# Designs tried in a protein design run: designed miniproteins, single chains, continued (5). Part 26

Each design is a single chain, and the fold is of that chain. pLDDT is the mean over its residues in the fold that is shown.

## One batch from the design tools (miniprotein)

Design m16883
Fold by ESMFold2-Fast:
Structure m16883 (fold): chain A 100 residues (1-100)
Amino acid sequence: MKSFTPEEAEKRVEEYKKILQEKLKAGEPLASDEEIREVLRKMAEQLGPERAAALEPAIDRIVAENKPLIPRSVAEEALEASAEERYFVLSAGTLLYEEL
């Protein structure tokens, strides 16, 4: 969010929600729990190794409780993306799960 205005961040999350919905409607497989954990670990690593280690139990809980609806192709792209793009993808997937 710090490299974007709140309006730009909200618009980016909404754009990802549409991308995720279209890919899921097309029959693309969902990313596995382990693939989602890897995306979350990549985000945590940017906070430094000590904080990343402290967040590992939270990552397991997010995957178990929130179950973000992210297609495998999008999760793979997110691993190579910026931290901001990973945040938008995870936020969009979590919101899609909450709308079910």
Scores: mean pLDDT 73

Design m16884
Fold by ESMFold2-Fast:
Structure m16884 (fold): chain A 82 residues (1-82)
Amino acid sequence: SLVEKLLEAIRNKDWETAEELARQIEAEIARLQSQGGEGLEKALRIAEEVVSRGALILGVMDEEQVEEARKRFEEHLKKALE
């Protein structure tokens, strides 16, 4: 999956590949959001997995920073739903 490939690129500190994969994931999230309902839910799960697994597994962020990132995603979603 694209999420797994992104996490491997981040683990290897291959920032160029990570950026390309992140853009592909963003494009897929946009496609899923255009479907509404189920698509929006799937987009949310992908974003949550990227933040949670990437930050925690690789030690890039502390637990408090991971929680802050989750809140920021929730806020962006509330604004997008308006």
Scores: mean pLDDT 61

Design m16885
Fold by ESMFold2-Fast:
Structure m16885 (fold): chain A 81 residues (1-81)
Amino acid sequence: DPEEIRRLQQQRLREEARQRMLEWAPELGKQVVASLLAEGRVLSPEEAGRAAADVMAHLFDASPEALRAAGDAARAAMLSL
């Protein structure tokens, strides 16, 4: 059935998009921290991680794995300062 094949293809593309989001999540987490620091925010590593995860959740229907990856990267970026 061509319609079923199309549905499976769309599902595959959505899964690929989710995987790419997981790959991009660390960089997005770092960007969130950089933006907040540029605004003069004083953040603990834990606050930075939570802020990055919250931004990801609010802007995207992001998986828990993507939220965790963004949060972990944000926390690591703060610890590297």
Scores: mean pLDDT 78

Design m16886
Fold by ESMFold2-Fast:
Structure m16886 (fold): chain A 78 residues (1-78)
Amino acid sequence: MVKFPVVPVDSGEEARAVLPPLRKAYLEIAKAVLEGDFEKANKIGEEAAKELGAELETLPNEEAKKRAEDFLAQQAAG
């Protein structure tokens, strides 16, 4: 299982304040997942969630890889 930090988007200004560091954490998690280093990905996710007060969403390794690939594809395209 891979843990991703998640902040409710309806938290208004608080969500806006954490979005940039949350996206940076997601990028690092995505890279670690694609490297096959799920332990590193989980550590990054847990540390980011603790620092940002975010919740953790847990995904199976296969779904985490798909999410990581989709996220990195969006970053590369934008």
Scores: mean pLDDT 73

Design m16887
Fold by ESMFold2-Fast:
Structure m16887 (fold): chain A 80 residues (1-80)
Amino acid sequence: SELDGLSERERALLEEVRRVLLEAGLSEELIERITAFTRLLLVGEKDPEVLIEQLRNYLLSQGLSQELIDRIEAIIREYL
């Protein structure tokens, strides 16, 4: 897949997020939805704190557990 508009580190972040969602047993449809939204945030939002807040709110709205949301936040903080 083409990841136009993303840095190498942002691509690695997106791949790691997808891996964690797959390991957590989420449906393919939900994983693609979350991955697409995360990509849009990475392209459109340059402030990591604002990006994290927007992503956390989205993940919560999709019904993800607090533990899984915290794992995803930790990945974003490591890569950004």
Scores: mean pLDDT 83

Design m16888
Fold by ESMFold2-Fast:
Structure m16888 (fold): chain A 55 residues (1-55)
Amino acid sequence: SKEEKVERVRDGLVAAGIPEETARKIAQELVEKYPDASDIELDELVAEEVYRLKS
């Protein structure tokens, strides 16, 4: 479901050190932009966002 995808992305961002509030906002935006993304694709998107935010 969409909610499960948002939770997966949020958890990945938080695990990478992104603040929970920021992670929640990014997770919602990514899932809205890529509603058909697989779990692997979502994990790759998380890695890209972490790189962007910490670079």
Scores: mean pLDDT 84

Design m16889
Fold by ESMFold2-Fast:
Structure m16889 (fold): chain A 64 residues (1-64)
Amino acid sequence: SPLELADRAGVYLALGEYEKARELLRQIPGVTEEQADEIVRLAKEGKLDEAIKKLFELVQQSLA
């Protein structure tokens, strides 16, 4: 499910496993490559809270 993929991606972002996170983000319906890259970039910049917020916002839009 999109929520399960998002949860797993969020865990990998928190652990600094950016490549694994990017692979999971690409599998989420409605998440573009550009959006996945932006989320990973935010996490790399130490803005993990912003990255997670953006991720769940995109998942909610996909479920609507």
Scores: mean pLDDT 83

Design m16890
Fold by ESMFold2-Fast:
Structure m16890 (fold): chain A 62 residues (1-62)
Amino acid sequence: TPELEARLAKRREQAEKFINSMKEELEKKGYPKEKIDRIINSVKEVFDGLLEREAARARAAA
């Protein structure tokens, strides 16, 4: 439904901002760029999977 889609879009947006903040913190802690990219890509995959499962559950409940 439109309200659920808007909520999920906002959650994805918040997740992206959080990931950007995490990347900056890892840089400050002296992690090499290659390791930071690997970590960030893994975190993005996890968030995408969680959001997709949440959306699927919400649709199944409708």
Scores: mean pLDDT 79

Design m16891
Fold by ESMFold2-Fast:
Structure m16891 (fold): chain A 94 residues (1-94)
Amino acid sequence: SATEEELQRILQETSKRLEELAGDDEEKLKAAEKILKAIWVYSQEVLAGRLSLEEMRARIEALIAAAKILSEEQKEVLRETAERVLEVVERALA
């Protein structure tokens, strides 16, 4: 769907930014990619009516807050991505 393509584009762009920020730190990249995968999964659950937008926001923020290995810059990129994804999902549900 057009929504799925837009979401995949956002996540791909974010993955590239996170890779640049992590440099050669594979563990930081893995932690960030795990959160990106969670953002994708939760977006699909919201679109399927199994999760609310508010629950998705709360779950993602909890994952980001718990990821002590990530820099504040990486966390900010993930928060910005989560908000972009939430906006796309909200628009698709309208």
Scores: mean pLDDT 89

Design m16892
Fold by ESMFold2-Fast:
Parts: C-alpha cells; structure tokens; sequence
Structure m16892 (fold): chain A 86 residues (1-86)
C-alpha cells in the first residue's frame, strides 16, 4: 500500500488535482482488497472533484457498498452518480 499512501500525500500537496490522486489511491486499495479504505477515499474524491470525477467516485463506492450487502446505500450513491454523469 506504499503507492496508495504516496498518492494520498500528493492529494494534500496538490489541491487542484486532489480528486485524481484520491481516485488513483482508491484503485490501489481495491486491488489489495481493502474495500473500506477504498470507499473512504472515493467518498472524499467525490467531495473535492468536479461533477464527472464525483460521478466516477460515487459509482465505484456504490459497487463496494453493494459487495458489502449495503444495497440501500449503494442505490443512493448510484442515483447521485447518474445525475452527475448525465
């Protein structure tokens, strides 16, 4: 997870690109099976990113929640992502 930690630091150092770095860090956590850490970073990316970045982040977070059996939370995130992507 050293690469993900480096990307999180880059997000703090580069506010203009924070969402991109947080999305990249979340991908590393997902590949490592650390779904909870990935979801946390994806939700943060949705807060700081533009509408398209937020839609991508919310869609990915929804997939994690669905995998965890949190269907209602996943549906809300997917609905929001769809509105932002439209």
Amino acid sequence: MEEAEKLEKLAKENPEKAALYLLAAADYYLKAGKDEEAARLLLKAAEVGDPRQAAVALGAAAQIYRKQGKEEEAERLLEEARRLAA
Scores: mean pLDDT 82

Design m16893
Fold by ESMFold2-Fast:
Structure m16893 (fold): chain A 78 residues (1-78)
Amino acid sequence: EYTVTVTVEGNVKNEDLAKIADAIMSVPGVKSVSVEYEGDTAVITAVAESEEAARAAAEAALKTAKELGIDVKVSIAK
């Protein structure tokens, strides 16, 4: 399994975080998505079945964040 971590910096609205999480969860092969808060930073963690699904999840997160004007950092680990 692959883990996709999306770090969202700044005081972002919960609605916008939900849109990013929903975009990730809509990717085939993504098993789960969780959101945790650390001060003014939100960390979205997704578990993907394959490297292809993990890459697609990362791309979905980046695209959605860009459309919302939000800065994110994305990493993929096995």
Scores: mean pLDDT 81

Design m16894
Fold by ESMFold2-Fast:
Structure m16894 (fold): chain A 62 residues (1-62)
Amino acid sequence: SLFAEDYASELLEKYQGDKAKTIEALQAKDFDAETINRVIQSYLADRDLYSQEYLQTRKELE
């Protein structure tokens, strides 16, 4: 798909939730600033929950 939300999700996995790198990559795909801001805000909320849970689980497995 070419939807910004799908692409932003993939990029945030690739960049481990780095907002700046994700914004740069979305800009490279010619997404407009309003779309980028919307998908980044949505994803960062999910990313904080995912990142915290993932890091805790991984740490306990060490």
Scores: mean pLDDT 65

Design m16895
Fold by ESMFold2-Fast:
Structure m16895 (fold): chain A 83 residues (1-83)
Amino acid sequence: SVEKELLERARELYEQGAGRADVQALAREALEKLKESFKKQLSHLSDEEIEALFAALELLIETGDAAAAEAYFERQMAEIRAK
């Protein structure tokens, strides 16, 4: 399955000593390629919400920690909604 193939590729990158830095580089390239699709999907979000989403994605790329990125996004959305 596609999911298993992605997990296998991620493991291969780690085993090759690529580590976090290589994964971050690939994730940033993927983000740039998806930017146009994101722009279409995000057309109904406020500028602050879009900025929060991209900041969370950058945090995910930088740390590789999905829980930290989710927590950051939730906090930012809560702050936006409190206005």
Scores: mean pLDDT 67

Design m16896
Fold by ESMFold2-Fast:
Structure m16896 (fold): chain A 61 residues (1-61)
Amino acid sequence: KLSLEEKIEKALAMAKEARDELEAQGREDQGRSFLEALVQLIEKEYGKEVGEEFRRRLEEA
């Protein structure tokens, strides 16, 4: 069983891996759009505060 925080951390790890894969393929714009959509999805599902926290952690990673 995972807490909300642990779910966010797993989602971050998966998002970083997807971003790095797209960057390696030279698809940085596509990776950026994907991350933006993911942040919006988190904000919609868990609330604006959680979405902003997720965005901040993505930017710092």
Scores: mean pLDDT 73

Design m16897
Fold by ESMFold2-Fast:
Structure m16897 (fold): chain A 120 residues (1-120)
Amino acid sequence: SLQEEIDEIFEKYKKKVEEIFKNEEDPEEMIEKLLEEFEKLKKELLELFKKHNVPQELIEKAEKKLEEVLEKTKEDLELILSDKDKMSKEEQKEVLEGIANETLGEFRAIANEVLDEVEK
């Protein structure tokens, strides 16, 4: 089902985000990898919607919302880099993890809006 495949995609990307925070020590490298994974998540969600014959209007609306979340995430992450000398690496990591988890939550909310519209 569309719901099961959405759940599988979010579980997959949650694990990818967790691995980035385990394996990367440099905040700048964490940011680069996080943004790459969020772009991939956006693309996989849009392809999933197409596969399940979600109406094009709903896909375009979701794409716009996902792009808006991603732009906000980029701005929030860039702010951490601009203030890097004022924060320890551990403090930077905690803030980055918070931003990443918020981004996943916002993407999930958008995917759930699509699911709700299709189930009507």
Scores: mean pLDDT 86

Design m16898
Fold by ESMFold2-Fast:
Structure m16898 (fold): chain A 96 residues (1-96)
Amino acid sequence: SGEEFLEELKRRLEELVEEAEKHAGTIEAGVAVSEAIRLAREGAEFAKKHPEIAKEVAEAVIEALERLGEINPATKELTEEAKKEVEEVLKETEEE
């Protein structure tokens, strides 16, 4: 179910944002950011197969990546690149 996937994605992303805030400026924060980027990419790929939730997935992952970029500036370029990748993937889904 797309709705259950979206709820789980939002929950996991929030947990990773909290982990990054708790460990800001450390290797642990960088690991949390990397895992959030992986989830964002997985979410975008899932949304390509479930266009009914694509917008909500995009909003959730972009918001999480923006927050992570502010929390952990050392990985900001990686979160900005991941945001662009998610936006490009989901834009292709809208061009049916």
Scores: mean pLDDT 81

Design m16899
Fold by ESMFold2-Fast:
Structure m16899 (fold): chain A 78 residues (1-78)
Amino acid sequence: SSELEDLIRRAQREAEREAGPEAAEEVGESLRRIYERTGGDLARVEELTPLVIEAVRASVAGDLERARALAREVEEAL
């Protein structure tokens, strides 16, 4: 649990720096969901973190096609 919280905190800081606090919140929610869906696979959450950050950045920027493609890539990696 503490390892997940540390990973999420780092990812949220990166997302906030690049796309603001709303992006940080969305990244945190997405990573917790991945953790739940993988049965607690922290390594999988760590591997998918860059894709999640990019998907949220694309969504915030209004690039819905790229956001959808990255979200699909995350789903296929689960």
Scores: mean pLDDT 86

Design m16900
Fold by ESMFold2-Fast:
Structure m16900 (fold): chain A 69 residues (1-69)
Amino acid sequence: SPAHARSAALNAALAAASAARREVEKDPGNQEAVDRFLAEADRAAASGGWAALARELRDEVLTLHQRAL
C-alpha cells in the first residue's frame, strides 16, 4: 500500500534534509546551511504525508541556529 511505503522522492528529500541538518550541526551560525536545510525540509513536506516530521526537524534546526547566534 502506498500509505505504508515511502516514495523514492520522499526518501531522497528526507536524506537530503538529514544531510543538511548535519551541516547545520557542524556550524549552527551558518545561515546558508540553515537556508539549505529549510528548503529540503519544505520539499519533504511537499512530498505529502510527512508534514509533521518536516515541521519537527525544522523547529529543531531553527532552535539550534538561534542558540548559536
Scores: mean pLDDT 71

Design m16901
Fold by ESMFold2-Fast:
Order: structure tokens, then sequence, then C-alpha cells
Structure m16901 (fold): chain A 97 residues (1-97)
């Protein structure tokens, strides 16, 4: 259905924006994601949190402009899931070596 296709596209756009912001912050800090130390782990987690906050702020502004609070709530939930998944993935990579 068209509505399901649009929702998938919206989630993909949120995921891409979040990933782009995380990667930009890590690049600016000179962090090598293939060499995770306890110090760089904390810096990567901070970058993930900051990226999540930026995407959340963008979503809230969009929901206000479009007068669609229900979509805003769904997008915020998707962002919370992206942040949690990225942190879980980071921890697994750190523990793997």
Amino acid sequence: AAAQAEERRRRAELSKRFTDIVNKKLKEKGIDVNRITPETLAEIEKAIDEAGKEVRDEVLKRAQKENNPEQGERDLADIDELVAAEKASLRRRYEAG
C-alpha cells in the first residue's frame, strides 16, 4: 500500500540522516570505528546521543510545521530505537575486539 511505502521511506530517511550525523561527528573527532578503546567507546556513545538529539529536534520542528503530532511521536520512537540499536551494536563490536 502507498501508506506503507511512505512510512518505510520516512524511516529510511530518518535512519540515513542519523547515520550521516554520527559519521560526521566521528570524522570530525578523528575516531577510528575499527579501533574501539574504552576512551573512544565513550566518545562514540556521545556522538550517537548528540546525533539522536539533532534528528529529534529536526523531527519536532517538522511535526510542528506540518501540524501532525501523531507522526512526530512515531518518528521520535523510531529515533529512540535507532539510538538504542546503534549503542547496542557499538557495545557488541567493542566486546568482539
Scores: mean pLDDT 82

Design m16902
Fold by ESMFold2-Fast:
Structure m16902 (fold): chain A 103 residues (1-103)
Amino acid sequence: SLKDQAVKALNTLFDWVLEDPELRAAVRETIRALRDASTIERAKAVMRLIAEKYSDTGLGLFAKGLLKNLEDYEAGKLSPEEKEVTEAVLEAFAERIDELLAA
């Protein structure tokens, strides 16, 4: 499903984050600075970081696309189906962040 594909893409992004020590450290620092913020605020900040650092890569393009979807989600611009996909991605993001902070 589209939901499964989107969650898989997010998990692939985090696998790349774990393999890049500099990116991993930058993501951890961003999340620590936003520890009291909502999941969506943390997700937007992480996607901005990746999109800026890796702008000319598939990783950066995915991060930029997800950032736009999160902005549209907050603005109430998503269809019900797009909202369900975005919410599943946010749940997966929260789980991956908990794993990243535990390591």
Scores: mean pLDDT 85

Design m16903
Fold by ESMFold2-Fast:
Structure m16903 (fold): chain A 71 residues (1-71)
Amino acid sequence: SHIEELLKKQQENDKALLAVIELVRAGRVEEARDLALKQIQEGNLNTAIGAAIAFRDAGHEAAAREIQAAL
C-alpha cells in the first residue's frame, strides 16, 4: 500500500527529528540548528519543519527563522 510506504518513511524521519529535539532540550542550540540544516540538504524537509517548530516552542526564535529561511 502507498500509505504503508509513507508511514515507514515517516518513522525513519521521526528518529532524526527526535535527535534535534534532544539537542534543543540539552541547550545545544547551534548543534541542533546545524543538524536541521543538514536535513534540508538531504531532502528531509518534514524533519526540518518539525525542528523549526521545536525551536520556536523552546523560545529559540532566531534559530527557528534561520531553518525556515533555508526551506
Scores: mean pLDDT 79

Design m16904
Fold by ESMFold2-Fast:
Structure m16904 (fold): chain A 55 residues (1-55)
Amino acid sequence: SAEEVVRRYLERAEAGEPLPTPEQLARDISEATGKEVTPEEASRLLAEEARRRYG
């Protein structure tokens, strides 16, 4: 789901790839899940997952 998409992006970033913009992340989550996710919501999910991994 949304959290899985976020985790995959963080794993790619750990391997040296850039993090997505909130707009790109929201689109990727919406396309993967078939549910609408706003850039604001995507940014929040990314921040929470990053804190969980690195905090």
Scores: mean pLDDT 79

Design m16905
Fold by ESMFold2-Fast:
Structure m16905 (fold): chain A 65 residues (1-65)
Amino acid sequence: SLETDIRIGLGLMAASVAGLRSEVVETEDGPKLVITSRTPEERELALEVKALLEKLGVKVELIDL
């Protein structure tokens, strides 16, 4: 839906502004934003971004390298 597309788009922008790697993955329940962290500092930031985005209704998954 347009609402879902807007939410995921905002999630991508937020991750980009935070300097985090992100990708959209399509699931049976709709699109999900996957954020990848490479360092402990990125992991801390990714957790904060995930919490904020989930409050806005964005589905987020974190992956640590």
Scores: mean pLDDT 84

Design m16906
Fold by ESMFold2-Fast:
Structure m16906 (fold): chain A 103 residues (1-103)
Amino acid sequence: SNEELLEEIRKLIEPLQVNEELKDLAASFIRKVEKMLEEAKNREEYEKVIEQASRDIQVLAALREAIERGQTSADALKALLAANEPLKEEVRERLLKLLEESG
């Protein structure tokens, strides 16, 4: 269900919410995903939601790491996004499996 996918996404985002700015960004990502799930009508559209959620989690993880390292440059963020590609793929695989188990 949409509620089960949204709950899993919230659980994956929870450990990344280390400050007010990341909490606000996470809340905006969750609202976006919720709207996309409400509008999704077929498997391909649900997979697009999963791709977007996986990317959003990758961005949050990269921003968290940048904060922990004291990095604020665009080049540093780009490098951290690349370093967090395995996390993006792991999240994508988990959400796709949940979608398959719900069908």
Scores: mean pLDDT 83

Design m16907
Fold by ESMFold2-Fast:
Structure m16907 (fold): chain A 56 residues (1-56)
Amino acid sequence: MLNEEQKAFLERVARSLLARHGKAAALAAFREHYIDESKPEAAEILAFVTAVIEGA
């Protein structure tokens, strides 16, 4: 599970990407630059970031 520091960091990144790219492109930009999909935690990170973006 993501800890509080990780969630705070990911939320900040997601909000920054929303401001820069808009809702439709923010998740794609996150996936390209901020996530290593080879990591076992990638699915949890993507679910959290998707929830932040879709909730905006």
Scores: mean pLDDT 77

Design m16908
Fold by ESMFold2-Fast:
Structure m16908 (fold): chain A 116 residues (1-116)
Amino acid sequence: MSKEEIEQKALTAFAHVIRKAADLAREKVGARLVSATILELKVEGNKAKITARLTFESPEGRAEVLLEIEAEIDGDTVTIKKAKVTLLSGNPEIAEAVREGVEEAMKEGPINIKDL
């Protein structure tokens, strides 16, 4: 598998995790994802590390969150090995909802890119 293929599969899985985290933040605290910026994408063999800054807005305020994910790619399957959510600024309840959404995505097990 090429480095470019690993990057595309990792980004597809990462987008899925962000979507699930955003859905839970909206359901629990009424927060909407207004921006997502990829700060770093590193690939080593079949492993990828992605770091992104996510901005959320709700009636209760704004939050800026750092999301760090480490993933392993095997064929069309992406396994999230580690995920970390850090509140950079704003409402901690939004950061907690994002963290719970990421944890739920990880508990569903490996992501099959063909099913996305």
Scores: mean pLDDT 85

Design m16909
Fold by ESMFold2-Fast:
Parts: structure tokens; C-alpha cells; sequence
Structure m16909 (fold): chain A 96 residues (1-96)
């Protein structure tokens, strides 16, 4: 239980610190910055936080950040279901 959480957090941290994770975060930031053009009330801090959440969702679901963004707006339940399925599969892999 706690060990499963620690394994998942460690895996996510390693993925985010990888070259791929850094590239995904950069793409997420560029994508979220476009939202500022439609909503000027968005702060730079909120954009940074949104980009991190989007990058995490893309990594967890195993999909491109552009697809994670599209699903978050159009089909958030489908994104959550995909993330849940991927987490369950990854936890089984990490416990082996």
C-alpha cells in the first residue's frame, strides 16, 4: 500500500527528470501558454502549475501531451480512466 505509492512516486519522479519528461513539460508549457491568449486573467504561476499537471497526466496515461490536453477539455472522464488503467498496470510491473 504505502510501498506501492512510494514505487509509483519514484517512477514518476525519474520519468519527469528524464530527457523525455523535460521535453514533455516544455511542450505542455507551450500548449498552456496559448490559453493565456484567450484568458488574460491567467497568471504565469497558474500556467506553470497547469503545464506540470498536463505533463504528469501525459506521462501517467502514456500518451502525447497534445492528446492529454485535448482529452482534459473534451473527455476528462476518458483521460482519468486511461490514467487509472495505466497506474494499475504500472504498479503491477513495479511490484514484480
Amino acid sequence: EKEKEELLVRWLKEEMESERGKELLKKAEELVKKLKETDPSLTDESIEKMAEVLAIAAIVAGIPVEEAYRLSVEEPVALLERMEASVEEKLKELEE
Scores: mean pLDDT 76

Design m16910
Fold by ESMFold2-Fast:
Structure m16910 (fold): chain A 109 residues (1-109)
Amino acid sequence: GSVISRLIGIALRAIGLELDYRDNEAAVAIAQELLEAAMALLRGDWEAALRALRRAIELLKEHGSELPEEALRDFLALAEAILDVARALGADEVARAAEELIEVIKEKL
C-alpha cells in the first residue's frame, strides 16, 4: 500500500490499543504518542513525529516493566511499522528514534 494508507493503518491500530488497554494509564499514554507520531508523519511534520517517538521512549523506560507482554508486543508491531514508513519517507531522524523505541521495547520483553 501507499505510505498514506500505511500511516492511516498505524493511526487506527494505535486508537484500537488505547481502547484495548484503557484501564492501563501507561499503555494508553504510549498508544497516544504512537498515534501522534503517525498523524504527524501524515501532516509532514517530522519534528512533531520525532517528539512523539521520544515521549513514547521515555514512557517505556519509566513504565515498560509494568506493562503486560501483549501490550509490549503490540507496541513493537506499531514501532516497526512506523520505522518502515519513516525509512520510505527518508525521515532519517524519525527512523533512528523508531529504532531506539524498538530496542527499548525488546529490552522489556
Scores: mean pLDDT 91

Design m16911
Fold by ESMFold2-Fast:
Structure m16911 (fold): chain A 71 residues (1-71)
Amino acid sequence: MSLEEKLKEAEKILNSKLSTKEEIEEAARQLLSLFDPNSEELKEILRKFLTIAGEYLSEELKKELEDALKA
């Protein structure tokens, strides 16, 4: 998958109307799978997702997203 495809999928996830904890957790896992530490744009999307949905994530998933941003 190209960086452009990853960005498009990540933005789609970020802008999704997620209503359940299960949907939010699945979105977090998808964002982690799309994540590229060399992409500032993907880091920004991940940070925005944590800001919007972080409180609804399990502690494990929230920590994985935070750790990815530190790499």
Scores: mean pLDDT 79

Design m16912
Fold by ESMFold2-Fast:
Structure m16912 (fold): chain A 59 residues (1-59)
Amino acid sequence: SVSLAEIVGELDPRYAGRAAQLEALDPRVRDLSAEELAGVLGIPLPTAERIRARLAAQE
């Protein structure tokens, strides 16, 4: 499956490193809601919703 860092980097590369670090610490970060993902990554909610949609498409 595609990594969280790869998806985040495709949408906004500024947050790719943080996404990689968070997924390495706890892979369950992939299962967070868009609102929770926005909070933990420090990104706008619309960007987090796009990340969530890309993750759902991998299922």
Scores: mean pLDDT 80

Design m16913
Fold by ESMFold2-Fast:
Structure m16913 (fold): chain A 64 residues (1-64)
Amino acid sequence: MDAKRNSALNITGSLASEKGSTDVDVKEVAERLKKMGFSPKEAEELAKQAVATYKAAVAHETEG
């Protein structure tokens, strides 16, 4: 089990809150992950997965 996904999701949620919007940029999440010590390649993959997961979850709740 990997805590990395939880870190990426938490960062995505924080950025969404800062913007007042669920439209979070993968690049911004990746930059935050890089500052936490992740490699650029790993940070970008984690950010992409986290943003996709977050948007899917929010879209279902907002449309319902």
Scores: mean pLDDT 75

Design m16914
Fold by ESMFold2-Fast:
Parts: C-alpha cells; structure tokens; sequence
Structure m16914 (fold): chain A 65 residues (1-65)
C-alpha cells in the first residue's frame, strides 16, 4: 500500500528513473531507456501494483512507436 502520495513526487526514485528513461528515449539510447523503464516499474510495483500496470502499458505504447 502507498501511504504518502508525495513519495511518488518529482524527486522520488520512481520519478528519477522515469525521467532518465524518457531522456534516453529522446536521445535514441533504447538500451538505457529499457533499463530505466524496468527499474521504474519494479520500484512502483513494490508500492502500487495498480499504478505499475498502467505505467507499463503507457511505456510499451511509447516504445512501440
């Protein structure tokens, strides 16, 4: 269960991993993007499995196109 909403804020490990994944995608470094993506989903799943599922779907859509 997620206790504090602020834990998923801008400076959280999850937000950091997501930011790095998107930056790597924009730079064309898909290997780094996938590494940060996997890390972000694993972090989120420990705190909020429902949100992790939504995030995984969104990132799969972004990686396919």
Amino acid sequence: SVTLPGSVGKNSPLADALTKAYEALQAGDREKARQYFDEAVKILEKYNPEAAKRLGEALRAALDR
Scores: mean pLDDT 70

Design m16915
Fold by ESMFold2-Fast:
Formats: structure tokens, C-alpha cells, sequence
Structure m16915 (fold): chain A 94 residues (1-94)
């Protein structure tokens, strides 16, 4: 299972966003179990844009800018929602 899919599954099962991300990244060997929220966010930001979300066919996945935990939650849980308020996603992806 890809990291993105695992995070989504954990969140759907009631695990908090940061804990779900942490568990998936620890299992993948990307971060330690003692990783800070800042480190988790940083690693997730990189991986989401270049791995999990790329496979999800998100219109905004390549150019997503994450402002924090709220934005991560929207990306992971609701791929149907636009992650950032962009007027034209195709201009951002072009």
C-alpha cells in the first residue's frame, strides 16, 4: 500500500491526521517514531506532492502548497476538494 493510501485509511478509521501520517512514514522508514510534528509535515509535504497524490489524479497535486495540518488533512482525506483556492488548476499545472 502506498503511503498516501495508508494515511487515508488510518484517518478513515479514526486516527488523528498527524498520528496517521506518522505511522505511515515510520513504517516506510522515512521518519523515526519520535519525529516532531514539524518533521512529519515537512516529509509529508514532499512525499504527497511527488508520490501518493501523483497517483491519485489530483488536478492540483503537483503544485500544492501546504500551510499546515489543516491543508494536509484536506489533501489526504478529501482528494475531491481543491487543496488551495486556485482560480484555474490547469494554469497551475501547465
Amino acid sequence: MEIHEKIKKLIEEGVPVIEAIKEALVEAGVISEDASDDEIISKTKDMVNFSGLQATNFSLDRKVVLGGVSELKEIILNPEHKVVPLKEADKELA
Scores: mean pLDDT 54

Design m16916
Fold by ESMFold2-Fast:
Structure m16916 (fold): chain A 70 residues (1-70)
Amino acid sequence: SAELRELVRRALEAAVAGDNATTRELARQISELTGQPEQVVEDALVRGYLLLREGASLEEAVEEALRILT
């Protein structure tokens, strides 16, 4: 969904900025929206973050996290 994509994008942007509080709050919201446990959401966001560190675009990282969450 567009809402899920936007939450994942914001969480990855917060993670890149080192904003751990915002990243955790967005992970909680993604967990509530998807029904996935918070740990699964955190693992999906970590995989997206690792792609960003390897030089992938934000959109590619968002799609990777969504692949795990859906």
Scores: mean pLDDT 88

Design m16917
Fold by ESMFold2-Fast:
Structure m16917 (fold): chain A 68 residues (1-68)
Amino acid sequence: SLSPVAKLALRKELREVLPELSEEQIEKIIEILDEKGSASREDIVEALKEVGVSEEQIEKFKEAVENL
């Protein structure tokens, strides 16, 4: 499972990079990553796909994380 600090940081990042995501989508992403126990770039991309985030939004996320 993810630490509370990691979950908070991830929620903040998702809201900043993909402001179009609903709170329900963000919480589902957090749940998927918490169950997996990791939040690598690939894990986050997989979670985004599972909650129905568009390919365009996923590419935006990939571009943002390459600059972090």
Scores: mean pLDDT 80

Design m16918
Fold by ESMFold2-Fast:
Structure m16918 (fold): chain A 88 residues (1-88)
Amino acid sequence: MIESTASATGTVAAGATATALVGASAGEIVDLTVSVNGAAVAVSSKGVSSDGLLGGAYIANATASHSGTWTVTAKLTGGEVSGAAVAA
């Protein structure tokens, strides 16, 4: 069993939604964690890779109660995760 991780950071204003895009193979389950200034926040939505092609995308949205530095970490069991980005 192999685990792969990818992470990205960005700055998000309070009340804004940060969107994470992570590359994963279609049908893979990706666990996403989000933190703001080192504190974990709830992910408002997440799913599996939505692309029917190899290298599909996983989308997770989270809203911060405070502005700060957002860190998104993606973890995949049994496959590879490539690229992670945060946008708001």
Scores: mean pLDDT 50

